Designed miniproteins, single chains, continued (2). Designs and how they scored, part 4

Each design is a single chain, and the fold is of that chain. pLDDT is the mean over its residues in the fold that is shown.

## One batch from the design tools (miniprotein)

Design m4108
Fold by ESMFold2-Fast:
Structure m4108 (fold): chain A 100 residues (1-100)
Amino acid sequence: SSMEEKKEQLRKELESLSQSELKDKATDIMYRIEQLMRELERTDDPEQRAKLISELQELIEKLEILLDVMTKKGILSPEEIAQIQSFIERAREFIRREEG
């Protein structure tokens, strides 16, 4: 599927990164998700909201792939894995509530 092809492309991109770059990327993506969530709460325009939701969904998918890559490389503790998984679940729930 096109979704599987996008996930495969993102995985290959992330697999090219060092362990340090992967952790920095995870931190950056999580920070950007939090920024976009705050922006979405302040945005009333439907077209702008749709763009923010689309960007949030793309970043969440990237974070999920990044989590898988980091987990396979053994660079995260079980607690760090659980924390990122919990963050992803909260972000997805936020989008569901914002979309109605």
Scores: mean pLDDT 86

Design m4109
Fold by ESMFold2-Fast:
Formats: structure tokens, sequence, C-alpha cells
Structure m4109 (fold): chain A 85 residues (1-85)
């Protein structure tokens, strides 16, 4: 698998996890549901980054990993903030 293919796969996996986590948290509407959804997004982000970095450590892999990390961190922050409302 090329770094670009691994990056696209990782981004798609994290986007799907974000969508599922937000949907689950909104449907349940509890603080616990938002916190559990944040944990799932953290796990999906870490798994995607680990998989990309196994492909190689070139610039494309690093950029994809940074993009996934930013997306995961942003979503986790939003979910944790909503848990405190």
Amino acid sequence: MTPEQAGSKGVNKVMKAVDEALDTAKKTGTKEAYLESAEKVKKAGKEAIDEILKTNQGGASGLAAQSIQGMADGTVSELETNANK
C-alpha cells in the first residue's frame, strides 16, 4: 500500500468513527455517552496513525498522520466540551 493510499484509508476510517461517535452521543444525550464517544474517536485516531506509520516515515505519511491527529483531537475536544454542558 502506498503512503497516499494508507493516508486516505486512515482519514476515511477516522471520518467514519467521528460520524458514528457524534450520532451515538446525540441520540443518547448523556454526559457518559459523549465521554465514551470521545474515547472511541481517540482510539480510532491512534489506530489510523499507527497503520500509516507502518507504511513508511516519508513526508506524505507524516502529513497524513498530522491531519488525522488534528481531526481526532478537535472532535474529542468538541465531544468533551458537550459532555460538560
Scores: mean pLDDT 77

Design m4110
Fold by ESMFold2-Fast:
Structure m4110 (fold): chain A 55 residues (1-55)
Amino acid sequence: SKEEELKDLEKQIELLEEVRARFAQHPDDPFAQRALAAVTEQIEKLKKKIEELKK
């Protein structure tokens, strides 16, 4: 159902936000900075999916 899909997406965002916060603690690590950008992009994509499902 839409409700189950929304909850799954919200949980995925929560977990990715935790990962993003960990990488953000290593500003001098080029791998962590690249991973931070990739995780941020993934969070943005999931947020767009949530907005589309709320229609």
Scores: mean pLDDT 84

Design m4111
Fold by ESMFold2-Fast:
Structure m4111 (fold): chain A 86 residues (1-86)
Amino acid sequence: MMSKKTALTVRLTEAAKKNGGLLTLSQVEAEINSIPSLSDREKQAIIDGIRAELERQNRTKLTGEQAIRVAIEELDRIEKERKAAE
């Protein structure tokens, strides 16, 4: 029940709090790789999404809220693709 999204929200919120509200790609990658309920595909998609958002905003860091939003959007995209594939 919601374990992946809850784990992402908790992990990224605590990581952002520990790092003054901002997360680098490497910090997000470390937190995502620490979540055992995520598949390798889900982890890679989230990391790629964070990288793309950083490049789009011309930034080296995202807020915890921005990182959580991107991570959840990538999970929802994978779930939608999985359902479409039958």
Scores: mean pLDDT 81

Design m4112
Fold by ESMFold2-Fast:
Structure m4112 (fold): chain A 70 residues (1-70)
Amino acid sequence: EKELIEQIKKAIDTFIKVMEQLRKTLSDEDIEGLIELYKRILTEWAEKNLSPASVEEVKKYIDEKIEKLK
């Protein structure tokens, strides 16, 4: 479980880096839409597959990373 959470956090970091690069090509509206969709999909998956504490950790991590991008 700890290893899985670390892998999820790494995937979030990679996604955010890709979004940062795509900001040069895509509109702000498209970037916001992609971020919102990713957060929704990840949160829905986490709620079905992880403990409540792990879900909270994942949600907090993605929110912190999204705030840095905005």
Scores: mean pLDDT 82

Design m4113
Fold by ESMFold2-Fast:
Structure m4113 (fold): chain A 60 residues (1-60)
Amino acid sequence: MIEEELEKLVEELAKAIAQRDGISEEDHRKFAESAAKALINQYGPEKAAELLRNAVEELK
C-alpha cells in the first residue's frame, strides 16, 4: 500500500523535474529513486511519502 504510493510519487517527481529542466525523465527517475530510498532509510516510508508529496507540489 505505502510502497505503491511511493512508486507513484517517485514517478511524479521525476516527471516534474524533467518538465522543469527539459531533460530525460529516465535520468531524473534515477535521482528520484535514490532520493526516495535515502528518505525511507532516514525517516521511514510514511514520512518519506509526505516529504516526496511536498517536493512534487513545490516543483509544480
Scores: mean pLDDT 74

Design m4114
Fold by ESMFold2-Fast:
Structure m4114 (fold): chain A 71 residues (1-71)
Amino acid sequence: QGQEDIERAGRAMKVGTEALNRVVEEHPEFLERPELTARAIGTAFAAAMNTEGSDEERLEKAYEEVKRLFE
């Protein structure tokens, strides 16, 4: 149980970080809104953790959820 949970959290952290980096790279103007940074981090990791399927599917979901915060 614990090992599976740790691996799942690790994948979510990696995918969430990739989603955040992609949003910042594509939309550098969002760096002007540091008040959303903490919320974006939490949203990315939550989406990556709760999305079933491949790492690609998790990344797309996390990216969409983070981008929505800045729209």
Scores: mean pLDDT 75

Design m4115
Fold by ESMFold2-Fast:
Structure m4115 (fold): chain A 142 residues (1-142)
Amino acid sequence: MEIDLGKLLNSTDLKDIAYALATTGSPSIHLELLKQQKANPELIELLEEIGEALAAGDLERYLEGLRRLAEKAREEYERNKNLLYGMLAASAELDIAILTKDVEALKRQGERLLELLKELGVSEEKIEIVRTHLEALIEKLK
């Protein structure tokens, strides 16, 4: 099922933004969404560094950037309880799990991501799309 990324990127609805964050692994798309939401500048800078590392094929720098992003996003979520930062942290941890082939971490962070989408009021249909994608990733790493 294809998602309308252009429509989601122009949405001011928090649940549409969360769904876009959950369905795309592109750092440039995450960066654009967070800039529109006026997110913490440190997280924006980390996403820019992550995007540059990915474009350069520097996997070590990319992985280190994801770890710093997950830590900072988790700190921000603990401070303000903004579910988007919880989503960003879980998304970064999912990317780390995929790169390191950690199936248990992928399952754990995937469940956390789905829980956050439910808390944000994302539709059952959209949550099922995310679940199907996560199950496919788990099967590929098995």
Scores: mean pLDDT 72

Design m4116
Fold by ESMFold2-Fast:
Structure m4116 (fold): chain A 89 residues (1-89)
Amino acid sequence: DEKKKEEVRKLLSEVLKASEEEIEEILKKYGSAEEVLRLLKLLPTLAALRDRVLAGADPRAAMREAIARARELGLPREVIEEMERDLAE
């Protein structure tokens, strides 16, 4: 769906300030505009968690909340596994 891909490019550019190269990498990695849109629904949660970590909150606790939200949103297994790897490090 070309329309969904264009919406994804616009949101990644406007919300994440992503470059064209970063947008193409994300689309290539996830292969689905719908999966990227679900990932973008994490952004408000990630922003709030980032602010809390900068204020001295535990980064590992913040990552666990992000993973729980990703599961609620039905993000791809590959994305959740990558987040869990980051938590394990």
Scores: mean pLDDT 69

Design m4117
Fold by ESMFold2-Fast:
Structure m4117 (fold): chain A 86 residues (1-86)
Amino acid sequence: MVEKIEEALKAGKSEEEIIDIFTEYLGLTREQAKNLIEGFKEKGFDYIEIAKIVEKYLENTPNLEAALAKIGKDIREGKSLEEILA
């Protein structure tokens, strides 16, 4: 997922096309992907950082719901981007 987001940004793809990458890789609806992205952007994360965080947490959790719950907890506990990606 991260590589596809990086390629899309370098190619000047629209936000809608970036959202489509998240829907394809995470099995989300467009609206679910938009809500996820908006939630992270409100916390100051860019598209590449969002993709890296989600991918990292998916490697260590059984599903997307568990991954998002853990990400939310770690952000509420004040973990930095560097700590979240470690």
Scores: mean pLDDT 79

Design m4118
Fold by ESMFold2-Fast:
Structure m4118 (fold): chain A 74 residues (1-74)
Amino acid sequence: MNWQELAPQTDRVMSIEEARALLAGFPVEIRETEDGLELRGPHAAVIATALADRLGGRVEYDAESETARITLRG
């Protein structure tokens, strides 16, 4: 085990592949965008906020469409 791989800095840059695998069990629609992920559904905002903390990304939420967008390239 590499202790550096468990460091918060490394965890914050989780891959898009790993994020999609994690979200496969959740009741949200997942779409990959040019710069991150788009989540849609009634729990999208909560899930996106938790995931963004691990990816080091930014979350933008549209309440009208219940859509949360995570931007990874910023």
Scores: mean pLDDT 66

Design m4119
Fold by ESMFold2-Fast:
Structure m4119 (fold): chain A 96 residues (1-96)
Amino acid sequence: LSEEEKELLKEALKALLEAALALLRRDVAKARENLAKAEELLSKIKNPDPELLELVRELRELIAAVEADPDDREALLRAIAVALQAIGLIIELDLE
């Protein structure tokens, strides 16, 4: 990865951490804002990791499910888990 792409990944990591924390506080609007920020940052990378893109897509769908049914605890817990998986993958990619 280029230095510019590493910086984009670090900023995306921060946005995903903020999204995960927002989900833990049940602030779904803040989670969506931070996910959108992460998606914009990742869109600037030429060849993004396909597993990372899939995790971000799953997270978007799960956040939409929580917005549609705020009492869906399973969707909320899955959203948190997927956000943490995406965070872990970025950390691994940055250490290569």
Scores: mean pLDDT 84

Design m4120
Fold by ESMFold2-Fast:
Structure m4120 (fold): chain A 87 residues (1-87)
Amino acid sequence: SHSGDRALSKEELEKEVEEGVRLIEEAVKRTVKAIEEAKKVREELKKNGKYSEKEIEIKAIETYASQMPSEEMREKMLELLLKDLEK
């Protein structure tokens, strides 16, 4: 039996699922764009021969992070990816 105390209505549940799908679609779209932009930066910097492999990686990471929708996400992504690159 559907109890009203902890159960969402069918309409509320469907709305949550629909919102979740939208957020996933937006996240995937942003991720694909970020990856493509980072790849372009890597290829351009490699072609120039002016930057070290580490500098190219850092620039690609910065480009990837810059595509994030919020400053918090951008900063967190930058920190995580740079931390993995540094030992």
Scores: mean pLDDT 75

Design m4121
Fold by ESMFold2-Fast:
Structure m4121 (fold): chain A 79 residues (1-79)
Amino acid sequence: LIQQAIQLVQQAIQKIKQGDYEGASQNLQQASDLLSQVDDPLAQNASDAARSASVKAKQGDGERALQNAQYALQLAQQT
């Protein structure tokens, strides 16, 4: 679950950088759903960050989407 979520967040970060906010939002939502299934505070915080990044991507806010996605990646890698 965690490794798959990390891969999805990494793919979302690349999509944000390319301007594919819809694709990034979908990957971030999937990552959030996977991380929410892990009984670990860092995974739960990463899930929340990924969900926030997904919302920002849907709004076209690439800067905040990238910031939240990078934070989610950092937290997920610590689990």
Scores: mean pLDDT 86

Design m4122
Fold by ESMFold2-Fast:
Structure m4122 (fold): chain A 101 residues (1-101)
Amino acid sequence: NPMKTIENIKEELKKKGREELLKLLEEQLEKGVDPELIAAVFGSAIQQELDVEETRELFEKVKEYYEEIKAKHPDLSERERILLSLAYVEREKLGLPLPVD
């Protein structure tokens, strides 16, 4: 249940005093962003100890890769597209080549 994961993430952010990140998460929920995408991005952000700007940038890049993957691979599940999008962002940060068209 992605909403239960989001509740757990909110609790962790409160305990760590990450109020800016909590506000960003609530903003994404209010905009109607997919809860599974929110859970995946913020889970990664907490684990990597990203600040609010780095988390916002991660969110935007994951969305860009998600749409590209959705267009090229309509057979993949929403969860698989999210996980692959996160992997592409990690590869870009490491300077590794992304899969070509």
Scores: mean pLDDT 80

Design m4123
Fold by ESMFold2-Fast:
Structure m4123 (fold): chain A 81 residues (1-81)
Amino acid sequence: SLKLKSPEAQAYLDKGEALAAAGEYRMAAHYYVIAAQIAEKAGEDPKLVAYLYEKAGEAYARAGDLANAAALFARAQELLK
């Protein structure tokens, strides 16, 4: 399992993973975005933050929200430059 510096970000990630496992992809995407934003502010490794944005993008894509999915994949790509 991924371990984040911020316990708050970890809680949002864990809830997002549980929601995704239940097929609640739109809600999972929201939780992954919050986890990514908190982790980024906490000074987490940019590769790990990018991975969280990729998880959010995949969850939005699975929910049919292709615009938000594309935006989050673009954000992840920028963090890896």
Scores: mean pLDDT 89

Design m4124
Fold by ESMFold2-Fast:
Structure m4124 (fold): chain A 68 residues (1-68)
Amino acid sequence: MPSPVEQLEALVAELAATHSRAELIAWLRSFIRYLEEELAKETDPEEKAKLQEVIEAARERLAEAEAE
């Protein structure tokens, strides 16, 4: 099965191909906020690690989208 990060990368690539940069940036910001709220509520260390990995990947994609 694809990893959560691989699933995020595929979704970001699709959004970048089919939506404007502004829409991609707005989606990434909302998604990161959602994941940070989920991380704050999570108590399972393995699920926390997975959420942190996806948050870091999403932040990297956001930084790249905001760069130009």
Scores: mean pLDDT 81

Design m4125
Fold by ESMFold2-Fast:
Structure m4125 (fold): chain A 76 residues (1-76)
Amino acid sequence: EKVKEVLMTVAKAVGLNTQKLEEAFEKGNTKTVAKLMKEMHEKTGTLTKENEEFNEELAKAPYEEALEMLEKMFEK
């Protein structure tokens, strides 16, 4: 489960609520995952138009497709 592990590590590093992120993954709540990813980018100063568009698409996707999108992003 590389995607969850990477996001949890970043969330810890930037001081985000890792419990909310874990609950979002457990419930398949893609909108909450996308929201927390945006907050991570904001805290790290890496928020770009590409990341904003990606997060919007992620929030609309079914959970399984959202996981595939995240996996592709982290494989870059």
Scores: mean pLDDT 75

Design m4126
Fold by ESMFold2-Fast:
Structure m4126 (fold): chain A 58 residues (1-58)
Amino acid sequence: SMAQLQQQLAQLRLELEIAEAFLTMAKYVDDKKSQKRMEERIKELQAQIAALEQQLAA
């Protein structure tokens, strides 16, 4: 349902904000391994958000 998709979208957006905060922390402590992991996680979350937004727009 649209309501379920909207709830999933909200959850993914929250997870994206958390991942971006972790990336900021990893940059602060110069943890290159954690930076790469967070950048990859952010890309995955952005792709999932885009897919759900496309479903909602259709």
Scores: mean pLDDT 89

Design m4127
Fold by ESMFold2-Fast:
Formats: structure tokens, C-alpha cells, sequence
Structure m4127 (fold): chain A 67 residues (1-67)
């Protein structure tokens, strides 16, 4: 749901505050690359946009977990 994705996003942002500058830069690059896909998906449907946001959050968490 949207509420679950927003909660996951909040958790990722909190983890990012204490992450290394290198990991912060990697996450910023990922978000920039994914934002275009999210915007394109949103033109198709809200469901497609939420799926792209979920994939982005999964990738952000993977970067934080690997650091």
C-alpha cells in the first residue's frame, strides 16, 4: 500500500542520515536514475508508479545493507 511504501521510505531516510558519504552518493545517484522511470510510470498509472517506487526502495535498502 502507499502507507507501507511511505513508512519504508521514512526508514530508508533515517538510515541514510548515519550512512557514509560514499553510500549517500550512491543512493542519490540511484534515486536520480529511478526518478525518470517513476515519472514515466506515473503517466501510465498510479499502480505502475508505486511498483517503480517499491523497486527503488528495495535497491536503496540493498545499498545500505551492503555498507
Amino acid sequence: SLEELLERFREVLERLKTASPEVQAQVRALVAARNEKVAAAYKESEEAALEEVRRMLDEMQALLDAS
Scores: mean pLDDT 81

Design m4128
Fold by ESMFold2-Fast:
Structure m4128 (fold): chain A 114 residues (1-114)
Amino acid sequence: AAQAVADALTRYMPEVLEALRKIDPEAAEKVGETFARALNALQAGDYDAAAEHVREMGDIVAEALKKVSPELAEEARKAGDELATHVRNQDPEGVAEAARRLAEIVRKAAELAS
């Protein structure tokens, strides 16, 4: 179960990090660190801790996007909250869908920042 959630989280993370680096390289580094903490929590079977790290990740993304688009920043915060909820509920399909949406939001923000 934990591996399926971790695999779903990992699927879109390279895309999120690549797009975020174009907007805010420091935020991308912090997201990468927070993502690693979420994976460690999942490996320990601690879905509550993993969900809190995922929420923190969403907040970091939203803060970085605020300078580009307040609307996309709000969408990123909501996507992060949704992602955290699916992690807590041990729902790999929901995790993949929310992570894909977060990647789309960050990619759109990167396009606007260019």
Scores: mean pLDDT 87

Design m4129
Fold by ESMFold2-Fast:
Formats: C-alpha cells, sequence, structure tokens
Structure m4129 (fold): chain A 109 residues (1-109)
C-alpha cells in the first residue's frame, strides 16, 4: 500500500504540473516538482518490474536533466521554457508513465 500511495501522490503532482505547463502558468518551482515527480515515477515503475518503452525511458531521462537544470535560477527558466515549447508531447508521456506506474503498483498489492 505504501508504494501505491507514493505512486498516486507522484502521479497527481506530475499531472497537475503538466496541466499548468499546458496552460502556460507553471512556475519554475512547479516545473522542478513536476520533473522530480516524473523521475520518481520512473524509478518506482522500474523497481516494480514494469518495462518502460524506449520513449518513456527517454522521457524519464529528459525529466532527470530538467530537474538538474531547474536546481539553479537560470536553469529553472530554461527548463520552464523547454517544457512550454513541448507541453503537448510531454503531457502525453506523463499520462502514459503515470498510468503504467499506477497499474504496476496496484498489481504489486
Amino acid sequence: METLERAEELAATALAGMDKVLAGTATPAEVLALAQAIVELGEIARELGAKLSPRLQAFVELARLLAMSASTPLGAQGATNYMKEHAEELAAAARELAKLTLEAAKKAL
């Protein structure tokens, strides 16, 4: 149950963050939280034995780079701009990853 609760929390953070990116209202702090949530969802999915497609694996690695970048004020602005430019593609990937991780966590109960 702990893993499912954590996956649900991270999925909510990632999806809410992507909605703000799509709306053009995401702050640098929300972009950092979003990127970190995507990385943690990917790690939980991997720990639960879920196989990420090459596209989802690339998305998790991109999120890891964005989280590292967003740790500085200048990098946070760059990460925010990148996510806004790719918002639709990133939102689709975030939904796919969230679904995969939640399904894996439910199956592990």
Scores: mean pLDDT 82

Design m4130
Fold by ESMFold2-Fast:
Structure m4130 (fold): chain A 80 residues (1-80)
Amino acid sequence: SKEELLEEFEKHAKEVKKRLKELAKKRPDLKEGLERTIKQIDEAVEYAKKLSEEELKKLIPLLIESAEQLVAYLEEEVKK
């Protein structure tokens, strides 16, 4: 259902935002950029609520994958 797709997206968005907040604590030099990214994630979640179930079925898996890949990349870069 649309509700289940939105719940899954919100769950993944929450986890990605948590990881970005932890990165901001470790890298204060990146804090402003990371906070901007968190705001963009919040805006994407709100926008998703306006989409049809068919649109969400196509977009949500791609958005989740992209967000997880981005945060994983940033976490690895912080280790270097």
Scores: mean pLDDT 81

Design m4131
Fold by ESMFold2-Fast:
Structure m4131 (fold): chain A 64 residues (1-64)
Amino acid sequence: MKISEEEAERIAEFVRSFLEKHGLPDKAEEYAERVRKALENGDISSAVAEILRAVGDAIDKELA
């Protein structure tokens, strides 16, 4: 199933906002762009992997 470009952008913006809230504004844009591109290509597996990586970085930031 293909997701819309609007949905891909909304998910990417959610990831960006999440990382900014957890003190990672520099990484927020990087992860958001990678997630958006993966979703644009229909590569849901890669998008999920990038999201999980972003969550891992947020956890590390909270522990630091």
Scores: mean pLDDT 80

Design m4132
Fold by ESMFold2-Fast:
Structure m4132 (fold): chain A 81 residues (1-81)
Amino acid sequence: SAELEAALAEILAIVDDYLAGRISEEEAIARITAILSRLSTEDRDRVLLRALTQLGLRVSPADLARVAALFERAWARVAAA
């Protein structure tokens, strides 16, 4: 959907800023949490899986692991709210 593609683009931009050191881990988690909170539970899974898939093609395994941990923390915040 157009909404899911927009959310994917926003999350990828946040991840790129985080990996470049332009934003903190806490800021990245907060921004991703806000995006995920606008989506259904099913679309949260889909957007994060798509983001990890696209990032896995262009970032190091170490950076991919950092991003996966970041996504788990953002998911946990949405689930707790």
Scores: mean pLDDT 88

Design m4133
Fold by ESMFold2-Fast:
Structure m4133 (fold): chain A 84 residues (1-84)
Amino acid sequence: SMEEEDLKKFKKLVLEMTEKGLSAQERIEILESRLKDFSGEAKKLLLSYIAREYALLEKYDEAIKYAKEAEDEELLKRIKEKLK
């Protein structure tokens, strides 16, 4: 399971990006730069978040790639359903 501190760190990052009014592309760049700071379940959560941001930009190939790396089967299914 994820450490509570890693989850708080992730939530703080998301809040800071929201407060800055960043675009999806800018959020992706920040999230990708922070991947090295996370491991295990926390990294999977971050990868899922990147996949969701790519999906918002309709960049479904990238969204699928990140969802697979995150092992987020529910997100992967939802992205694939949007392509039908």
Scores: mean pLDDT 82

Design m4134
Fold by ESMFold2-Fast:
Structure m4134 (fold): chain A 90 residues (1-90)
Amino acid sequence: MEEELKKRFEKYSNGKDYIDVEGFIKYLNDEFPGLFGDLDPSDPEDREFVLSLIKYYLEKAGIKVEDPNKLNYEEFLKVMELLRKEIEES
């Protein structure tokens, strides 16, 4: 379980110790195709939407958001878990 989650983080962080908004958009497009439409990492509106989504889930988890464009491993796991839970319960 942990190894699969770490591998997923590494896929979207592209060798960094964080996932930026472009990496998170790729994650959403790969794991939830069509849920938010086709998200474009170069579109300012799509970037703003995804940054607000990250902030929303981190705040819901009680995590202080320092920079939603630099999502560390623990923050990524928490956003992913809350997003999946809401999708499965809706």
Scores: mean pLDDT 79

Design m4135
Fold by ESMFold2-Fast:
Structure m4135 (fold): chain A 96 residues (1-96)
Amino acid sequence: MSVVELYRKAIEAIKNKKYEEALKLVDQLADKIVTEATDEELREVLGLLPEAPMATPGYLRRAEEALRNGDREGFAQVVRDALTALPLLVLGVEKV
């Protein structure tokens, strides 16, 4: 499965309120960003980030900067933070 396909599946899981599945997909996505993704695939994911729930201009700038600097680990972390923000918030509220 490509990085872009994992990103799309994670977004669909979040939209369908399958938060535990979304967290698992985001872990797989982050690992592939670091280990297997091409520069073109990373740019594709960057273009899709504004569509993520709780996307902010600040973290979009951080993702762009990481990609510009060739920092795959930093890019993966920003993508992880963006996609897990809503699932972790909802799961945390349900726990409380």
Scores: mean pLDDT 77

Design m4136
Fold by ESMFold2-Fast:
Structure m4136 (fold): chain A 88 residues (1-88)
Amino acid sequence: DIEKELREAVDEATARLAALPEVSPQTVADIRGALEKARDSVVKGDIVKGANYATAAALLAVSTFNPEAAQIATELIRKLDEAAKKVA
């Protein structure tokens, strides 16, 4: 159940990002939006579009200069990559 696993992974990553003291709610929302679009693209089999949205999420996380935010985004991107391999 790739859709359920990825939805839960995005929700978990978003909760972890929202718990970070130096990351604004707007930044969390922007990263979540990119991760949700990456997830939806992977689930639909659009691996290239999924990779592009995942890259956007990673760049947003790095732009916070918070290493924990970057780590959370990277962990979810790895999970998206593994799901993409199962769908492709």
Scores: mean pLDDT 79

Design m4137
Fold by ESMFold2-Fast:
Structure m4137 (fold): chain A 63 residues (1-63)
Amino acid sequence: ASALAQRGQALIARGQELIAEGRKIMDEGVASKNKELILKGIGLILRGIGLIFEGELLLEKAA
């Protein structure tokens, strides 16, 4: 595999981790009616989505 493909996969994996963690925190915030936790969870999900898009662009260049 190329270095770009490895970088892209690493970013996608990291983004997926952030989305999973953000979803967990958001769900906890919803259950406890804690707006701060909900916003924190949403923030992590958005960061994770950004990393996945960056990783996908690197994989597109590697293909």
Scores: mean pLDDT 86

Design m4138
Fold by ESMFold2-Fast:
Structure m4138 (fold): chain A 70 residues (1-70)
Amino acid sequence: PLSKPLLTPEEAREVLEKHVSKEQADEAIKTALEGKTYTLEKKVGDKVVTITLTPAPNGLLRVQIEIKDL
């Protein structure tokens, strides 16, 4: 309950687009809505961004974003 809120697909897209391309955000959401966990790791400058989307009940998505400095 203390980690990350559950988001609608629209809210998840807005959050994801701050870190990845629109195409990657759409693919992540599509995968999660198909009942699959989606994980993406991307190096952005001197940082590594790891994004995980997990399916949740009632059409909601669990979005976890970890940013690690190199």
Scores: mean pLDDT 77

Design m4139
Fold by ESMFold2-Fast:
Structure m4139 (fold): chain A 71 residues (1-71)
Amino acid sequence: AEEIAEEAIRALEEAAELAEAAGDAQVAADARAAKPVVRELAEKDIEKAKEALEAARAAAELARRKLAEQA
């Protein structure tokens, strides 16, 4: 459970960094705000924590694509 939360938090951190680099300050702020929520989800509902991890990874990939487009 904690391991899934940690991985989701890392994905959210990566998404936030990529969003900042792309100029999406609001997306970066939203990703950071989601970190404590994901920790709580991992304790109460591991299935939702897994969904949050997948969403965070998708967000990081989308931000990475936006950066590549801006290059």
Scores: mean pLDDT 75

Design m4140
Fold by ESMFold2-Fast:
Structure m4140 (fold): chain A 76 residues (1-76)
Amino acid sequence: SLTIIVKFRGEEYVLEDATAEEAEEFLREAIRKVLADETLDVARQIGLVLRLIGAILEIPELLKNGGTIEFDLSEE
């Protein structure tokens, strides 16, 4: 099973036992949150969005292997 964790602005979003469709929508929602965050500069928004798009493209491999993946999108 695949578990996805996204940490953003002190909030933790967890999706357990994800299907491909659930994983894609969960990561697309994370992209929407990044793009809606006016406190992020454009370069950081682009970097985070590209990272999340990369994760969406890797979903078939991630589902095959199972486990937990985590994206910490929080500021230093």
Scores: mean pLDDT 79

Design m4141
Fold by ESMFold2-Fast:
Structure m4141 (fold): chain A 60 residues (1-60)
Amino acid sequence: MSHMEKLLEENKKRTEKLIEEAKKRGEQVRADISAQQAALDNMRKTLEELRKKLEELRKS
């Protein structure tokens, strides 16, 4: 391999490592956002179900 090709390959490896690190951080952030959204949706559904149960309980 030529000296220039060797330098390009080293730079490529360095760039790939940075991209991989950024992807891992992005995945963690996205997982956290997804969990927060799921928690909010679950809370909303729980409140709606509780409201229905309270209506039924008071009616009975």
Scores: mean pLDDT 82

Design m4142
Fold by ESMFold2-Fast:
Structure m4142 (fold): chain A 87 residues (1-87)
Amino acid sequence: MLAKELLEAAKKSVEEAGYLFLEYVIEYLGLPEEEQERLRKALDNLANGKDRQQALDELEALATKSEELFEKLKELAKKIEEEIKKL
């Protein structure tokens, strides 16, 4: 279960828990491999303070995708909420 894995990761490192969460988000969105790589790199750069404007531009481009992506994010948020309730 995602929440349990996040909790175990957080016991070792909050940063590790964050990366695990991002991997789940990337997989859940079902983006093409190339877009998954771009998203992962943009988030990593943003987190490390590197190329902040480039990272924000990439995130904006992905966020302005179809209504389908927005619906997937809503479903993911609901699943995360349900998993947290099980802890």
Scores: mean pLDDT 59

